Designed miniproteins, single chains, continued (5). Designs and how they scored, part 64

Each design is a single chain, and the fold is of that chain. pLDDT is the mean over its residues in the fold that is shown.

## One batch from the design tools (miniprotein)

Design m18205
Fold by ESMFold2-Fast:
Structure m18205 (fold): chain A 90 residues (1-90)
Amino acid sequence: MEPVEVDLRAEIPVDLTPEEAQKFAEEIAKRVLEALRSVPGVLDAEVKATAEGNTVRIEARVVADSPESAQRARDLTAKVTAEGVKKALN
């Protein structure tokens, strides 16, 4: 099977100090990466998170063995990101 490459991006507005935003970015990047590595059919995953002022930008690059695995990676990234936001801002 030909690998499927997917680029995922999320931007999260945050009302945090620059230091808190950077820590949140590091935590969410780690959670997303661990989640992606746990998806059957994900062959490679890279996650970057950057705090820029009042925004945390998450960029993930995923190599999956199938479109179905790529969709699972996309769904899981969205879920983990939403859970991370809820935990940090709730």
Scores: mean pLDDT 78

Design m18206
Fold by ESMFold2-Fast:
Structure m18206 (fold): chain A 70 residues (1-70)
Amino acid sequence: SKEFLETLYKAAELAEQGKYDEARKVFEDFAKSKGIEVKELPEEQAKRILDAMAETIKKNGKEKVKEYIK
């Protein structure tokens, strides 16, 4: 969904700043807003996902992530 991709984008921006705890919280807050109780991702797994997304944004530009929403 568009809302999910916007959440990913925001989390990736925080990861680019080295704010991995804040980035993970953004995902947790999103899930909680949908009434989903999410088991917290291990820090190492969350970091890998956020680093991969941050590299994608860095390489292709922030707008490309949004182009996949339609």
Scores: mean pLDDT 65

Design m18207
Fold by ESMFold2-Fast:
Structure m18207 (fold): chain A 75 residues (1-75)
Amino acid sequence: DEKKRELYRLIDEAIKALESGDEEKVNQIVEKLKEKYRDEAIELLQRRIDGLSLFTSPEAQKERELLQKLLDKLK
């Protein structure tokens, strides 16, 4: 699925941009996600956040926080 591959890639790029504090890049990726995959991105992000709630590592907690920030920007 080319669409699924692009969706995952855009989410990964947005997370990296959020982690680096690149607000301009985050906004560009968020706009592209809203245009093409808004509902699918929201569903996928919620599912990833729910899955990460099973893990207590600092890395998992940080990823969950970044995913939540991205989800909030899409709503």
Scores: mean pLDDT 82

Design m18208
Fold by ESMFold2-Fast:
Structure m18208 (fold): chain A 95 residues (1-95)
Amino acid sequence: KAEEALKAGDYEGAIKALLEEAEKAFKEGDYEKAKEYLEKAKKIAEEAGDLEGLIEMLEKLGEFYKKLGDLEKAFEYYVEAGVLALEAAVRKVFK
């Protein structure tokens, strides 16, 4: 599904589909698969230059690691998401 969107050049659709698959895998208890989908979404967002999608994906990775009790990784992802969110906000104000 995400692969079809990516082949069609729909990077936003591909990211959204991967986030949905990650949430489904997480609810099913397949944390390794959830992490893989989130990491794929991050790579696509980085390659596409989609700051909003990257922020959302980093926040979901932070929440994932927080639920696993890995607070250090959770904080790393939340900080990265926060820095990008501030950058996006500054661009909206001064653009």
Scores: mean pLDDT 74

Design m18209
Fold by ESMFold2-Fast:
Structure m18209 (fold): chain A 90 residues (1-90)
Amino acid sequence: SAEIRELLEKLWSSPPSEENKELKEVLIELEILESLLAMMRAIERLIRKNAGEPPLSEEELEKKIRETFKSYEKIEKEIKELEEKLKELL
């Protein structure tokens, strides 16, 4: 997300510390996982567009992505776990 990228840029400009290293690693992992979910959404939208199907609402798109990508729920759980870890570090 944009917020994660801005926080990473700020941390990169900060003096090195073990706390900053752990926080940076959590933020990088979150950005990767969020990017994977965004890619899955983009792929599903593209498949539907190419098939001549109308665009789905965000809620319907989420449901369809869960059906199409078996890893979606696992990635979502990993994001939630990392968000909890981020709260502990902040």
Scores: mean pLDDT 77

Design m18210
Fold by ESMFold2-Fast:
Structure m18210 (fold): chain A 78 residues (1-78)
Amino acid sequence: LSDEEQRQALAAVEQAIALGEQLAKEGRLDEAIELYRQAEETARYLAEISKNPELRKRAEELARRAAENLAAIEEQKK
């Protein structure tokens, strides 16, 4: 993946997290969980393959955000 393709993928991950947050607020928890899982998986993959330290750091941050949001929803479902 080029740096530009990685930036586009990271932007898509950010949008998926934002949409997941909106769905969670609407009580659509299963849909939010699916988005967070996909976002975490994609961001983790981008962090692993990226040779650009700025893009790697951004991917790591997004993976953490998605994981934290996923954990919060799992707690809310209890």
Scores: mean pLDDT 85

Design m18211
Fold by ESMFold2-Fast:
Structure m18211 (fold): chain A 98 residues (1-98)
Amino acid sequence: SSMEEEKRRQREEQLKKAEEEVKKLIEEGVVEELTPEEEEVLREILELTLELTPPLEALVAAGVATREEALALMPPEMREKLARLRELLKEFQELLER
């Protein structure tokens, strides 16, 4: 649908904004310049973070007080994305330790 194209465009704009923020941090000397391999992993991390942020904010806004309540309210696809994000964060950490 046309709405799916608009959502894709908004997501691409958010991803580019996140990439620009990372580039700014590198220029400010907060983080070292990333290798192409590290940039690829970080791009996937940023993409998943952008996908997960709105539903996570919605859970917080709903007043979820316990881990059990959060898990009960998370759809399976959200859990899978969180698991993938954890794997990517571990991979990124391992790359930085080389």
Scores: mean pLDDT 71

Design m18212
Fold by ESMFold2-Fast:
Structure m18212 (fold): chain A 94 residues (1-94)
Amino acid sequence: MDAVEEAIKEIVKELEKNSTEKQKSFVDLEKDVLKGFLLIVRGVEKSILARAKTEEQKKQAEADFKALDQRLAQWYLENKEKIVNEALKSAEKR
């Protein structure tokens, strides 16, 4: 539960820690994109649960979403350094 939210919080902290004042405006946009992604993920969870008609389907949907949450969190943590570096490089090109 919320593993992807914690992974994204770590990326946001690294972006804030490693950004210069000149890069801040673009880095803030990247942070807003990450926050927007979390809202989309929460919307998907709510949609999946709303389509479950039986208790068994609801439990399966919750298990499937938990598996997705864990996989997304793993991907973000494994790619954290790359994501931060690419965002900072993109900010610098402006």
Scores: mean pLDDT 78

Design m18213
Fold by ESMFold2-Fast:
Structure m18213 (fold): chain A 112 residues (1-112)
Amino acid sequence: ATLTLEVEAGPGETASAEATVQTPAGEVTVRLVVRSEKPVKAKVTLNVDILATVGIVARTTKEAKEEIARREALDPDSLKIELEGDPDARVAVAAGPDPLLIEEVLRNFDKV
């Protein structure tokens, strides 16, 4: 299944969005966090069926694609991040069945 999340942040703000999706592997929670010094709108589209047991942490679209490819040898197009307003905005996406693992992945966003 494909999930799309959108979030808007003002200058110097951190904004987040969350969704829960039922998949064949069970319930998956997805969290998107965006931080920017300029106004930004972030749109993330991902395949949650593949991500049910793995987390994704991305600062940029390139890092997100590399992380997915590294973990599952997945098609890099399984995750798409679109930024409007600030191309240097920081983006973190975490997806999985365990809310505690999602929090751990997001806490380590700046270290991955």
Scores: mean pLDDT 65

Design m18214
Fold by ESMFold2-Fast:
Structure m18214 (fold): chain A 76 residues (1-76)
Amino acid sequence: SPADDHLDWLKDLITRIKNGEFKSLSIAQFSLLTAKSELHFLETVEHMPEEKREEALKLIKEAEQLIKELEKQEQS
């Protein structure tokens, strides 16, 4: 389902961030922005189950925290 595909993509994004697979922080930031836009689409156009919506929001928050921590490390 589109919801399951989005969750799998978010899990992959988090794994790639943790593994340092992004050539630049800006690419990771853009990927996160794309994920947020896709979630908004799934919420407004598709009837996403509440459980899957909550999981997607949790994964987005985890990705945001990882990117924020990388930003701090770059500034330090």
Scores: mean pLDDT 80

Design m18215
Fold by ESMFold2-Fast:
Structure m18215 (fold): chain A 59 residues (1-59)
Amino acid sequence: MEEEKKKKEREELRKRIEAVIDQVPAGHAWAGAASVPTPEQREKAIETVLKAWEEEEKK
């Protein structure tokens, strides 16, 4: 029961993160990095946020 709800929330959060990243222009510094992050960096950022969210939810 709780796992299903958490999985759904995680999936929605991932979609929101991707949407936000997609809205940020490459020329606008969204991080202290180069204009366009690599696909690997992008995925790592998403995973980091998701992990932080999961740790918050556990408490």
Scores: mean pLDDT 64

Design m18216
Fold by ESMFold2-Fast:
Structure m18216 (fold): chain A 98 residues (1-98)
Amino acid sequence: MEEEKKKLLEEAEELEKEAEKLKEERRRVIIQGASDVLKYAGTGFSYRLEGDEEKGKEYLEKAQEVDKEYEEKARELEKEAEEKRREAEELREKAREL
């Protein structure tokens, strides 16, 4: 009983650590996404100032595409972290019943 309870709590703690790592990865993805969006948007604006409307539009559309891709990646990481936290809670509940 005590040994089984300890094992469940250790597994729950490991899942919590995994969820925290995913949260940190999500934060890095958001920061990188913001940086890349600004880079493409700035390039598009620069082309427009030089009279290259076609390239300006291309890079502004690329900024929107990159923004969407990073938002989707951040969403997936959040979902994975939520799943890990849920599994940890289930293990803690099992430990509580012992």
Scores: mean pLDDT 87

Design m18217
Fold by ESMFold2-Fast:
Structure m18217 (fold): chain A 100 residues (1-100)
Amino acid sequence: MEELALEGRKFLEKFIKDHPETVAKFYEKLAEKYEAQGDYRNAAVAYLNAGISYYKAKDYEKALESFQKALEYARKAGDTDLVKQAEEFIKKVKEEIEKL
């Protein structure tokens, strides 16, 4: 790991790309922390990011679970943009599951 700003960013992007399941687990833990604090908006964002990471890993069942939690917490937060994003990702994941 070289601490050059541009190289560091490329290594981080590659790590996320190569280890989407690890990134998903990180966001699940972050979401659980926000959930415990009653920070529903940040919990929704973290679950949305966990779902996207599972989707990239082709773990569609875990992606669906994460997006459903994102939808629940987005609704609790009253964040209509997060609600719409979670609903669209849920639809997309269900279409992928039907193809399996």
Scores: mean pLDDT 81

Design m18218
Fold by ESMFold2-Fast:
Structure m18218 (fold): chain A 71 residues (1-71)
Amino acid sequence: VPELSEEQQEILKKVTAELLEASRRAYEAAGGDVEAAERATIAIAEETIAALEKEDPEVAAIMRDALAESL
């Protein structure tokens, strides 16, 4: 498990919270279409990780691995 700095841990925490909120909104907007909500959540996650890669590629790599494992 990679050891992150305090600053990197805060970034990971913020990004994770943003993705959870985005997922909640996607499910709400999909009106019960779980498959559509999942696709929207994955798309948002991919965009967020791509943006994060410019700021901190190490944290971005951790997020990519987590997303790949969750499917």
Scores: mean pLDDT 76

Design m18219
Fold by ESMFold2-Fast:
Structure m18219 (fold): chain A 56 residues (1-56)
Amino acid sequence: SKREEALAAAKAIVAAGSGEEAKRAGREAGDFLQSQGFSPEEADAIGTLAAIEAGV
């Protein structure tokens, strides 16, 4: 589904950010999710799940 594909992409974005880049990676993932048509609430939920599954 679009949500599953977006989650996988968000996980990749979040996992690429480490140390001082982690905060920027989080914002980039949020911006990406909203650009895919998710609401701010949905983007936050997917982004949070992506961070948990990516281990960050």
Scores: mean pLDDT 76

Design m18220
Fold by ESMFold2-Fast:
Structure m18220 (fold): chain A 106 residues (1-106)
Amino acid sequence: SKAEEKIKKLIEEKKLGPLVALLLKEAPDAPVEDAIAAVRALVAAARAGASLDELIALWRELGARLGVPEEVVDTFIAAMRGDAAAQEKLAQLEKELEELIKKLLE
């Protein structure tokens, strides 16, 4: 798939972060550079002391621009707000991503 090819390239270049890989899996038509820029913007805002509400607003904007499904965006927001079920769902998505990375490195 397009997502697998993009993720494989990032692994080979040792530039893959878990959130970038998840964004490319859930939004396979997003350009790699745009996914990286989105994660950098979120990290920069957090390091600058952005509030939870500011980070949520930025995540919604970036998710929409990248074409991330609304369900995935909402799951991240719920997890950020401390929802245990959303955090479990996010952990499951991370586990699925680890298995995909393992398969691509074979």
Scores: mean pLDDT 80

Design m18221
Fold by ESMFold2-Fast:
Structure m18221 (fold): chain A 90 residues (1-90)
Amino acid sequence: MLSKQELLLQVIGEVLRGIGAIFDIELLIKEGRLEEALELAEKAKKELKERFEELIKKAEELGDKELAEWIEKQRKKILEELDKLIEELK
């Protein structure tokens, strides 16, 4: 069974992964690799949605509503940044 501390570390890891994907997408845009940037953004969005959904479920299983709400807030923030990049690349 996952501890609250282990879950928090997993959430931080996924936040950092999302930030890293945004950085890589921005770099591809600067290099004029727009098709690759769009593909990476769409993939990152899909994978991030799935991973955060599982983390939210784990927080709810632990009975930690505040943690689940915080994870949802982090998910929304990163997804909003990815959505902006996708819209710019269309």
Scores: mean pLDDT 85

Design m18222
Fold by ESMFold2-Fast:
Structure m18222 (fold): chain A 92 residues (1-92)
Amino acid sequence: MKARELAEKAISYLEEAVKAAQEGNLDKAFENVRKAIDYAREAAKLGDLEAVRRVIEHAQELKEKYKDNPLAQQVAEEAEAAFRGILLEAEE
């Protein structure tokens, strides 16, 4: 699978996670965050750091979109922190 396709899957699962959190379904939210992190990590392993940066940018956009929902904010913030950790580790 190409890094771009992995990043697209990470973004898709991140969007599902934030939506699930907004709906109060925390189990689904955390399951989808885990999948998003796994796909972002695989994109980083392929050396496409721009793919990982796109996932971080989408997490930031979701934080702004759902700024009035504390659970959605928390899920997006935790996901962004994980993606930034992946990027930092991959740059070393």
Scores: mean pLDDT 84

Design m18223
Fold by ESMFold2-Fast:
Formats: C-alpha cells, structure tokens, sequence
Structure m18223 (fold): chain A 90 residues (1-90)
C-alpha cells in the first residue's frame, strides 16, 4: 500500500541518519521531510513497478542496517534508495 511504502521509506531514511552520523543533522532532517512530502504527493500516481522499487530499496537498507552490514554496503544501499526517490519525485 502507499502507506506501507511511505512508512518504510521514512524508517529507512531515519535509520540512515542515525547510523551515518551526518555532521549537519538539521539539514538531513529537513531533506528527509522534503523528500517524504514530495513522495506522499506523487505516490498515488506512481506505477506498481515504481512503488515496488521504492519498497524494495527501503527494505534492503533497513535490513542491512539491522544486520550491521559493512559501511561500504550501507552507503551503496543508501545511495540506491536516494536514486529511487529522485526518479520517483522528478
């Protein structure tokens, strides 16, 4: 569901902020809020394939963080999620 995708993406981005320890926490929080607002607006118009890609990317990052994967793997999955969000919202 659209709600499940939005919640999963939110969890992934919040966990990423916590584990990557961004030096500008305020800037990251603002970027997350902006991305989620844009995503919520476009979500009903996305194809099922685009919705699935977002859910898959967010879930993969969450699972990798919880399983304490390498910093390199977490960075790659984080960038993949950001790319999927960029494609969905532009």
Amino acid sequence: SDEEILETVREALELAGKYFKFSDEEAWKKEVEELLEKLERVLPSLSEAQKQALLDAATALIEAIKNKSSPEELQRLFLELLAALDRATR
Scores: mean pLDDT 83

Design m18224
Fold by ESMFold2-Fast:
Structure m18224 (fold): chain A 68 residues (1-68)
Amino acid sequence: MDDEEAEKAADRAGTAAAIHLSQGDEEGAIADVERVTGDREAAERAVALLKAGQGKEAGEVIYRAVKE
């Protein structure tokens, strides 16, 4: 996946996950990130960071998982 495509995919996944979390749907947030990364562990870590208000760090986790 190209760097630009990976960055956009990570941004979109992070935004979708944040919306799910705002609705109290943690499972939906994790599922949305997992669909993009293919990695459940990375998805769980990213969602935990979003819950902690660490959106930049969450985005970095998703981006790295999508790139590798």
Scores: mean pLDDT 80

Design m18225
Fold by ESMFold2-Fast:
Structure m18225 (fold): chain A 61 residues (1-61)
Amino acid sequence: SAEEAALRRAAVLLVRTRASVATIARRVGFSSVATFSRRFKELFGVSPRTVQRRRHVPAPK
């Protein structure tokens, strides 16, 4: 889906860039950081902040 593609791109940006979660959420087309974070966790099983901390792109469920 388009949303899954956006979330996959966000995962790469969270690992590869120094941008904030809010900046990445907006860049991939989410108007709400809270909605982005919830959908990201539903798809990957981890929060965007956890991905930034671990520096590893997660696999979707």
Scores: mean pLDDT 84

Design m18226
Fold by ESMFold2-Fast:
Structure m18226 (fold): chain A 85 residues (1-85)
Amino acid sequence: MAEEIRKFLESLGLKVSEDVLKLFADILEKAGVSFEEVKEVIEKIVKEEPLLSGEAVLLRAMMEFVSEGKLSIEDLREFVKKVFE
């Protein structure tokens, strides 16, 4: 998944470090979220908020999956702590 997400983000002009991509992919894979679901959410975010950084887009996607009940608030906290702190 990380490799597929990286290529998709690059196609949108977004850059994210390998460590951030791996963490994001690992959390989503453990939660059973497919790449197709991730792609749809990221595409929507980029269309609505085209000035967000790659890290901010991934954070926004994590928040969306938490709101859908697919991720826990603890998953979101782990991502925020590692990426932004």
Scores: mean pLDDT 81

Design m18227
Fold by ESMFold2-Fast:
Structure m18227 (fold): chain A 103 residues (1-103)
Amino acid sequence: SVEEKILKEIEEIINLLYEAYQAMKDGDWEKVEEIVKEIETKIENLKKLAEQSDNPLIRKLVNEIIELVKGAIEAIKNKDLDTFKELMEKIASKYLQLKLILS
């Protein structure tokens, strides 16, 4: 379903954000840039999947997750570890809310 594809894309984005965070901690900025580009591609896919959903709450939550993901990328670029962790917790919370709606 569209909903299963949305959940999978968000899970993959979360994993990539943690990989980018680790690359940033290692000082590997070339790898950070590569992972960020992959996340940006997944954000575009996620936007298209959200447009296919007839549920306005799903579209709202997906858009909120996208904005938090963009914030997490900026936190990584700024080496703001506290903000990154806070934003990842907010992403996880909205992802769990989305899973509960789709159950």
Scores: mean pLDDT 90

Design m18228
Fold by ESMFold2-Fast:
Structure m18228 (fold): chain A 92 residues (1-92)
Amino acid sequence: EEKLKKELEEEAKELAKEIAKLEKLIPDWVLPGVSLGETTLESVEALLEGIEEAEKSGEIEKAEKAEEAREEAEEAREEAKEIKELYEKLKE
């Protein structure tokens, strides 16, 4: 459906905004495979792995605004999962 494609594009834009917030909060963290306007299923999966690695390595805890960094990381992770689900729906 065309509506699913439009929703996917909108969710990708929201994810890009969350990524920008995380980059400001965790400046030493490099996001793999994701950039503004270049969102694919593979890049979304790479982002999810990157967020999990940042949590395990303590990069989020090291941020000056650790509470905000954790909140933004969770929001980005949920947004990425929603995008992944939309890609699966588009296959059908």
Scores: mean pLDDT 66

Design m18229
Fold by ESMFold2-Fast:
Structure m18229 (fold): chain A 80 residues (1-80)
Amino acid sequence: SFDDLVAQVEKNLKQAQQLLQQLQADPSVPPEVKAGAQRHLDELQAMYQKGVKDKDVKLIEETNQGVQSLIDYLQSVLAS
């Protein structure tokens, strides 16, 4: 259902926020990497808000794919 999809994306966004907080706290990570990751999360948050407001299933699915990609990226940087 749309509500289930929204709940899943919200959960994934929360995970991305937690990973980004870990990235921001790491002094070995370059400032431009931190800034880029923050900007990407901000864009995904905006897409999520629009998708929920417009009940746009396709936009929410695209947002979820973007959030999953960001999670993978953040985990790869933190594992280094």
Scores: mean pLDDT 90

Design m18230
Fold by ESMFold2-Fast:
Order: structure tokens, then C-alpha cells, then sequence
Structure m18230 (fold): chain A 80 residues (1-80)
């Protein structure tokens, strides 16, 4: 019981850390997308906008992969 109680506390802490990381990442992604949107208003800047969108997508994927890995590791701890 006490052991499971400590595991649940650890999972809650990890979940809070993942949530904060995702919130910080969303703010950064929103800034990048806003810049890409401004660039898209000028057709001559489309290549710069496209490059920013690609950079934002790469960053989003890295954050998602990191969050998924952390969640998977937490779940594996509770499987045994």
C-alpha cells in the first residue's frame, strides 16, 4: 500500500512536469506559427515562412517524442 502510494505520488509529479513542459512548448510553437503567419501575408516571403513551419513541426515532434517517452517509462514502472 505505502509503496503504491509513493508510486502514485511520483506519477503525479511526472505528469505535472510533462504538462508544464507541454505548456512552455505550446507558447514557443505559437510564437513560431505567428511569425510564419506574418511571413505568409507577403507571397515574396513564402520560402521563409515555409522554413519556419518546417522548423516548428520538427520542434513539435521532438517535444511530443520526449513527452511520449517520459509517459511510457512511467507506465512501464507500474506494469510489474
Amino acid sequence: EEERKKALEYRKKLGDEIRKMMEDAQAHLAAMRAQATELAKDPSKKPEGDALVAEAERYRQEVVDKASKMEKEALEIFKK
Scores: mean pLDDT 77

Design m18231
Fold by ESMFold2-Fast:
Structure m18231 (fold): chain A 78 residues (1-78)
Amino acid sequence: SEEEEREAFRWAARFDPDKVLAYLEQLKKDNPENKEFYDKMIEIAREAKAEVDRINAYRQKKLDEEISKLQEEIEKLK
């Protein structure tokens, strides 16, 4: 059950890792007695953020490549 809940949370964290991390940090401040649990959830959310950041970096690289191609095509029109 705990494992299934963590997996569902990991999926949700991939959707918006920054919001999830901010929410967990607030929950940790409001409920310090559950610090260990929130630390584990934050770790999962950080893994999700790293994955999203990698995808965003790839998207930026692809965008830069497409811009370069468009510049070459514009030069050909002259």
Scores: mean pLDDT 82

Design m18232
Fold by ESMFold2-Fast:
Structure m18232 (fold): chain A 66 residues (1-66)
Amino acid sequence: SALGERARRLFEELSGGSGQLDEEQAVEALVRLGLSEERARSVVDTYSEDGRLSEEQFVAAAERYL
């Protein structure tokens, strides 16, 4: 999807090649994609594992909530 492709590009930009986002990076990414900060924090809390999101988790969250 167009949203999934945008989410993947943003993940790659913010992760710097680490293969994961921390919670603050994931919130910022979801806000850039169109969520409010409050909604983005709620989504990140639901999908994060040990304070991190993989690319698959991030893209799935974006496609579900945007």
Scores: mean pLDDT 82

Design m18233
Fold by ESMFold2-Fast:
Structure m18233 (fold): chain A 80 residues (1-80)
Amino acid sequence: SAEEEALLAQLRAHFRGLLAQYRAFAATLSAEELRALTAQLLATIDEAIDYYADNPEIKAVFEDFRAEVERIAAEQLAAL
């Protein structure tokens, strides 16, 4: 539906903003602090993925967000 497409677009835009904030904040953290923050964020995302298990399009948006969080964390940890 048009409402579902609008929701998916809003979620993607929101997560792009969150990823930018996460990247900026991660760059200021120690390795220990970054691991702790990342673990907490991934746990929250995993709960959302489980909640949307029966909604594959919404689930995919959260899975993409999770992958990008892991990628940013790995990139920042490798630079430390």
Scores: mean pLDDT 88

Design m18234
Fold by ESMFold2-Fast:
Structure m18234 (fold): chain A 57 residues (1-57)
Amino acid sequence: SSSLQQQIADLEKKLDEVTERIREAAAAGNLEEVRKLLDERQDIVDQILQLRQQLAA
């Protein structure tokens, strides 16, 4: 389904994956990768918030 709920659910899964990758990169001392993944995480959070606003409207 391409519903807003499905899109949010897919982004939530992606957020969990990125969060684990941040943990792995941080444990490895890869600061460049951590910074990149933090930016990617913020983009996902922003997308979820936008879709939640559409769902609530």
Scores: mean pLDDT 86

Design m18235
Fold by ESMFold2-Fast:
Structure m18235 (fold): chain A 60 residues (1-60)
Amino acid sequence: DTSQIQDIINEAKDILSEASNADEAKAKISKNLLDKLKSLTASQAIDVAAGISNIGNSLF
């Protein structure tokens, strides 16, 4: 649902904000959010990826 997508994006945002570089952020997102990402539909996964990308582009 929308709340699950937003929770994943918010958790990714926290990881991105705490990371010292983009590579570290990607590794931590993959490790910590893999199970949640695997539970998403293709459409939801695209929405999450877009949200994470937008945050990453503003930080790095």
Scores: mean pLDDT 73

Design m18236
Fold by ESMFold2-Fast:
Structure m18236 (fold): chain A 142 residues (1-142)
Amino acid sequence: SLLDFYRATEGRWAIEVESEDGKIKSKSIAERTVEGNVVYVKGKGTVEIDGKVYGVESEGRITLVSDTYAEVEAKVKIEGFPEIHFTGWYELVSDTHVDFYVEGSDGSVFTGTVTLVSPDHLEGEVVGSDGTVLKSTAVRVA
């Protein structure tokens, strides 16, 4: 179930993200906690955009609606930029694979996937409506 997927992903994660053109790079630490039917995610790190590094903070919640579907609300603050609020959904495709869709308050739209490769390893891909492709790797940390 989607709940089992998120329970398997509870904990602290070191996340690296890179765009295919290398212009966007991010490094963050995120914590995931499951409480009932809600997954809480909080992250902090840096993002590099066109060679300039900015601090980034994020927090979100994923509310499980069924065994295969959840709704997401998140906010992201990049240093020097307005706060962006994201809303969307997650859907369980297999025991280890989730698809998602999110819309940002800035007009951005992203679709993506998250795969639990092993208990300590997540891979992700995000595609923006502008054609930007981001790939993520997350490894479990203490």
Scores: mean pLDDT 89

Design m18237
Fold by ESMFold2-Fast:
Structure m18237 (fold): chain A 60 residues (1-60)
Amino acid sequence: MDTVNEAMILASKDPAVNAALREVLAAVQAQFREQGVTDPAEKSAAVEAAIEELLARLEA
């Protein structure tokens, strides 16, 4: 959850980060429904991985 917390802090300061984070979360939620992912641990791991990838792309 540290990665998610950091992303939320950055999103609160930068509208572009906020928009990108919103997009990533929507995509991950859509994938969960399509793939039938119901395990909270799998969902949490996927969200953290997606946010980490987003932050890496924004910092690069």
Scores: mean pLDDT 76

Design m18238
Fold by ESMFold2-Fast:
Structure m18238 (fold): chain A 102 residues (1-102)
Amino acid sequence: SDAERMGRLIHEMIEAVLNRDVEAFLAVLRELLARFDAFSRAEVRLATQLAVEALRRTENPSDELIAAAGALLRRARERFPDDPVVRENAAEFEALVKKREE
């Protein structure tokens, strides 16, 4: 049931990004963060890619979206510090946040 729940959260995260549904994305991301250690490396990689994609698809991202995405990327880097996909997604997140502040 845990593996099915993790797969469901990733699927819901994909759907929220495709639908540009920021509220649904935030709800799924918060649930994912509560269960973060249950996710595999591949699922964490995909979640960080989806968080960056959600920010790219949002013209004026809220402080709540940025904070939640930042929390995911920070925890992913702490858990997988030398993972090149996680490192790249963290760098892209920082660039997107900086562009918003310009």
Scores: mean pLDDT 86

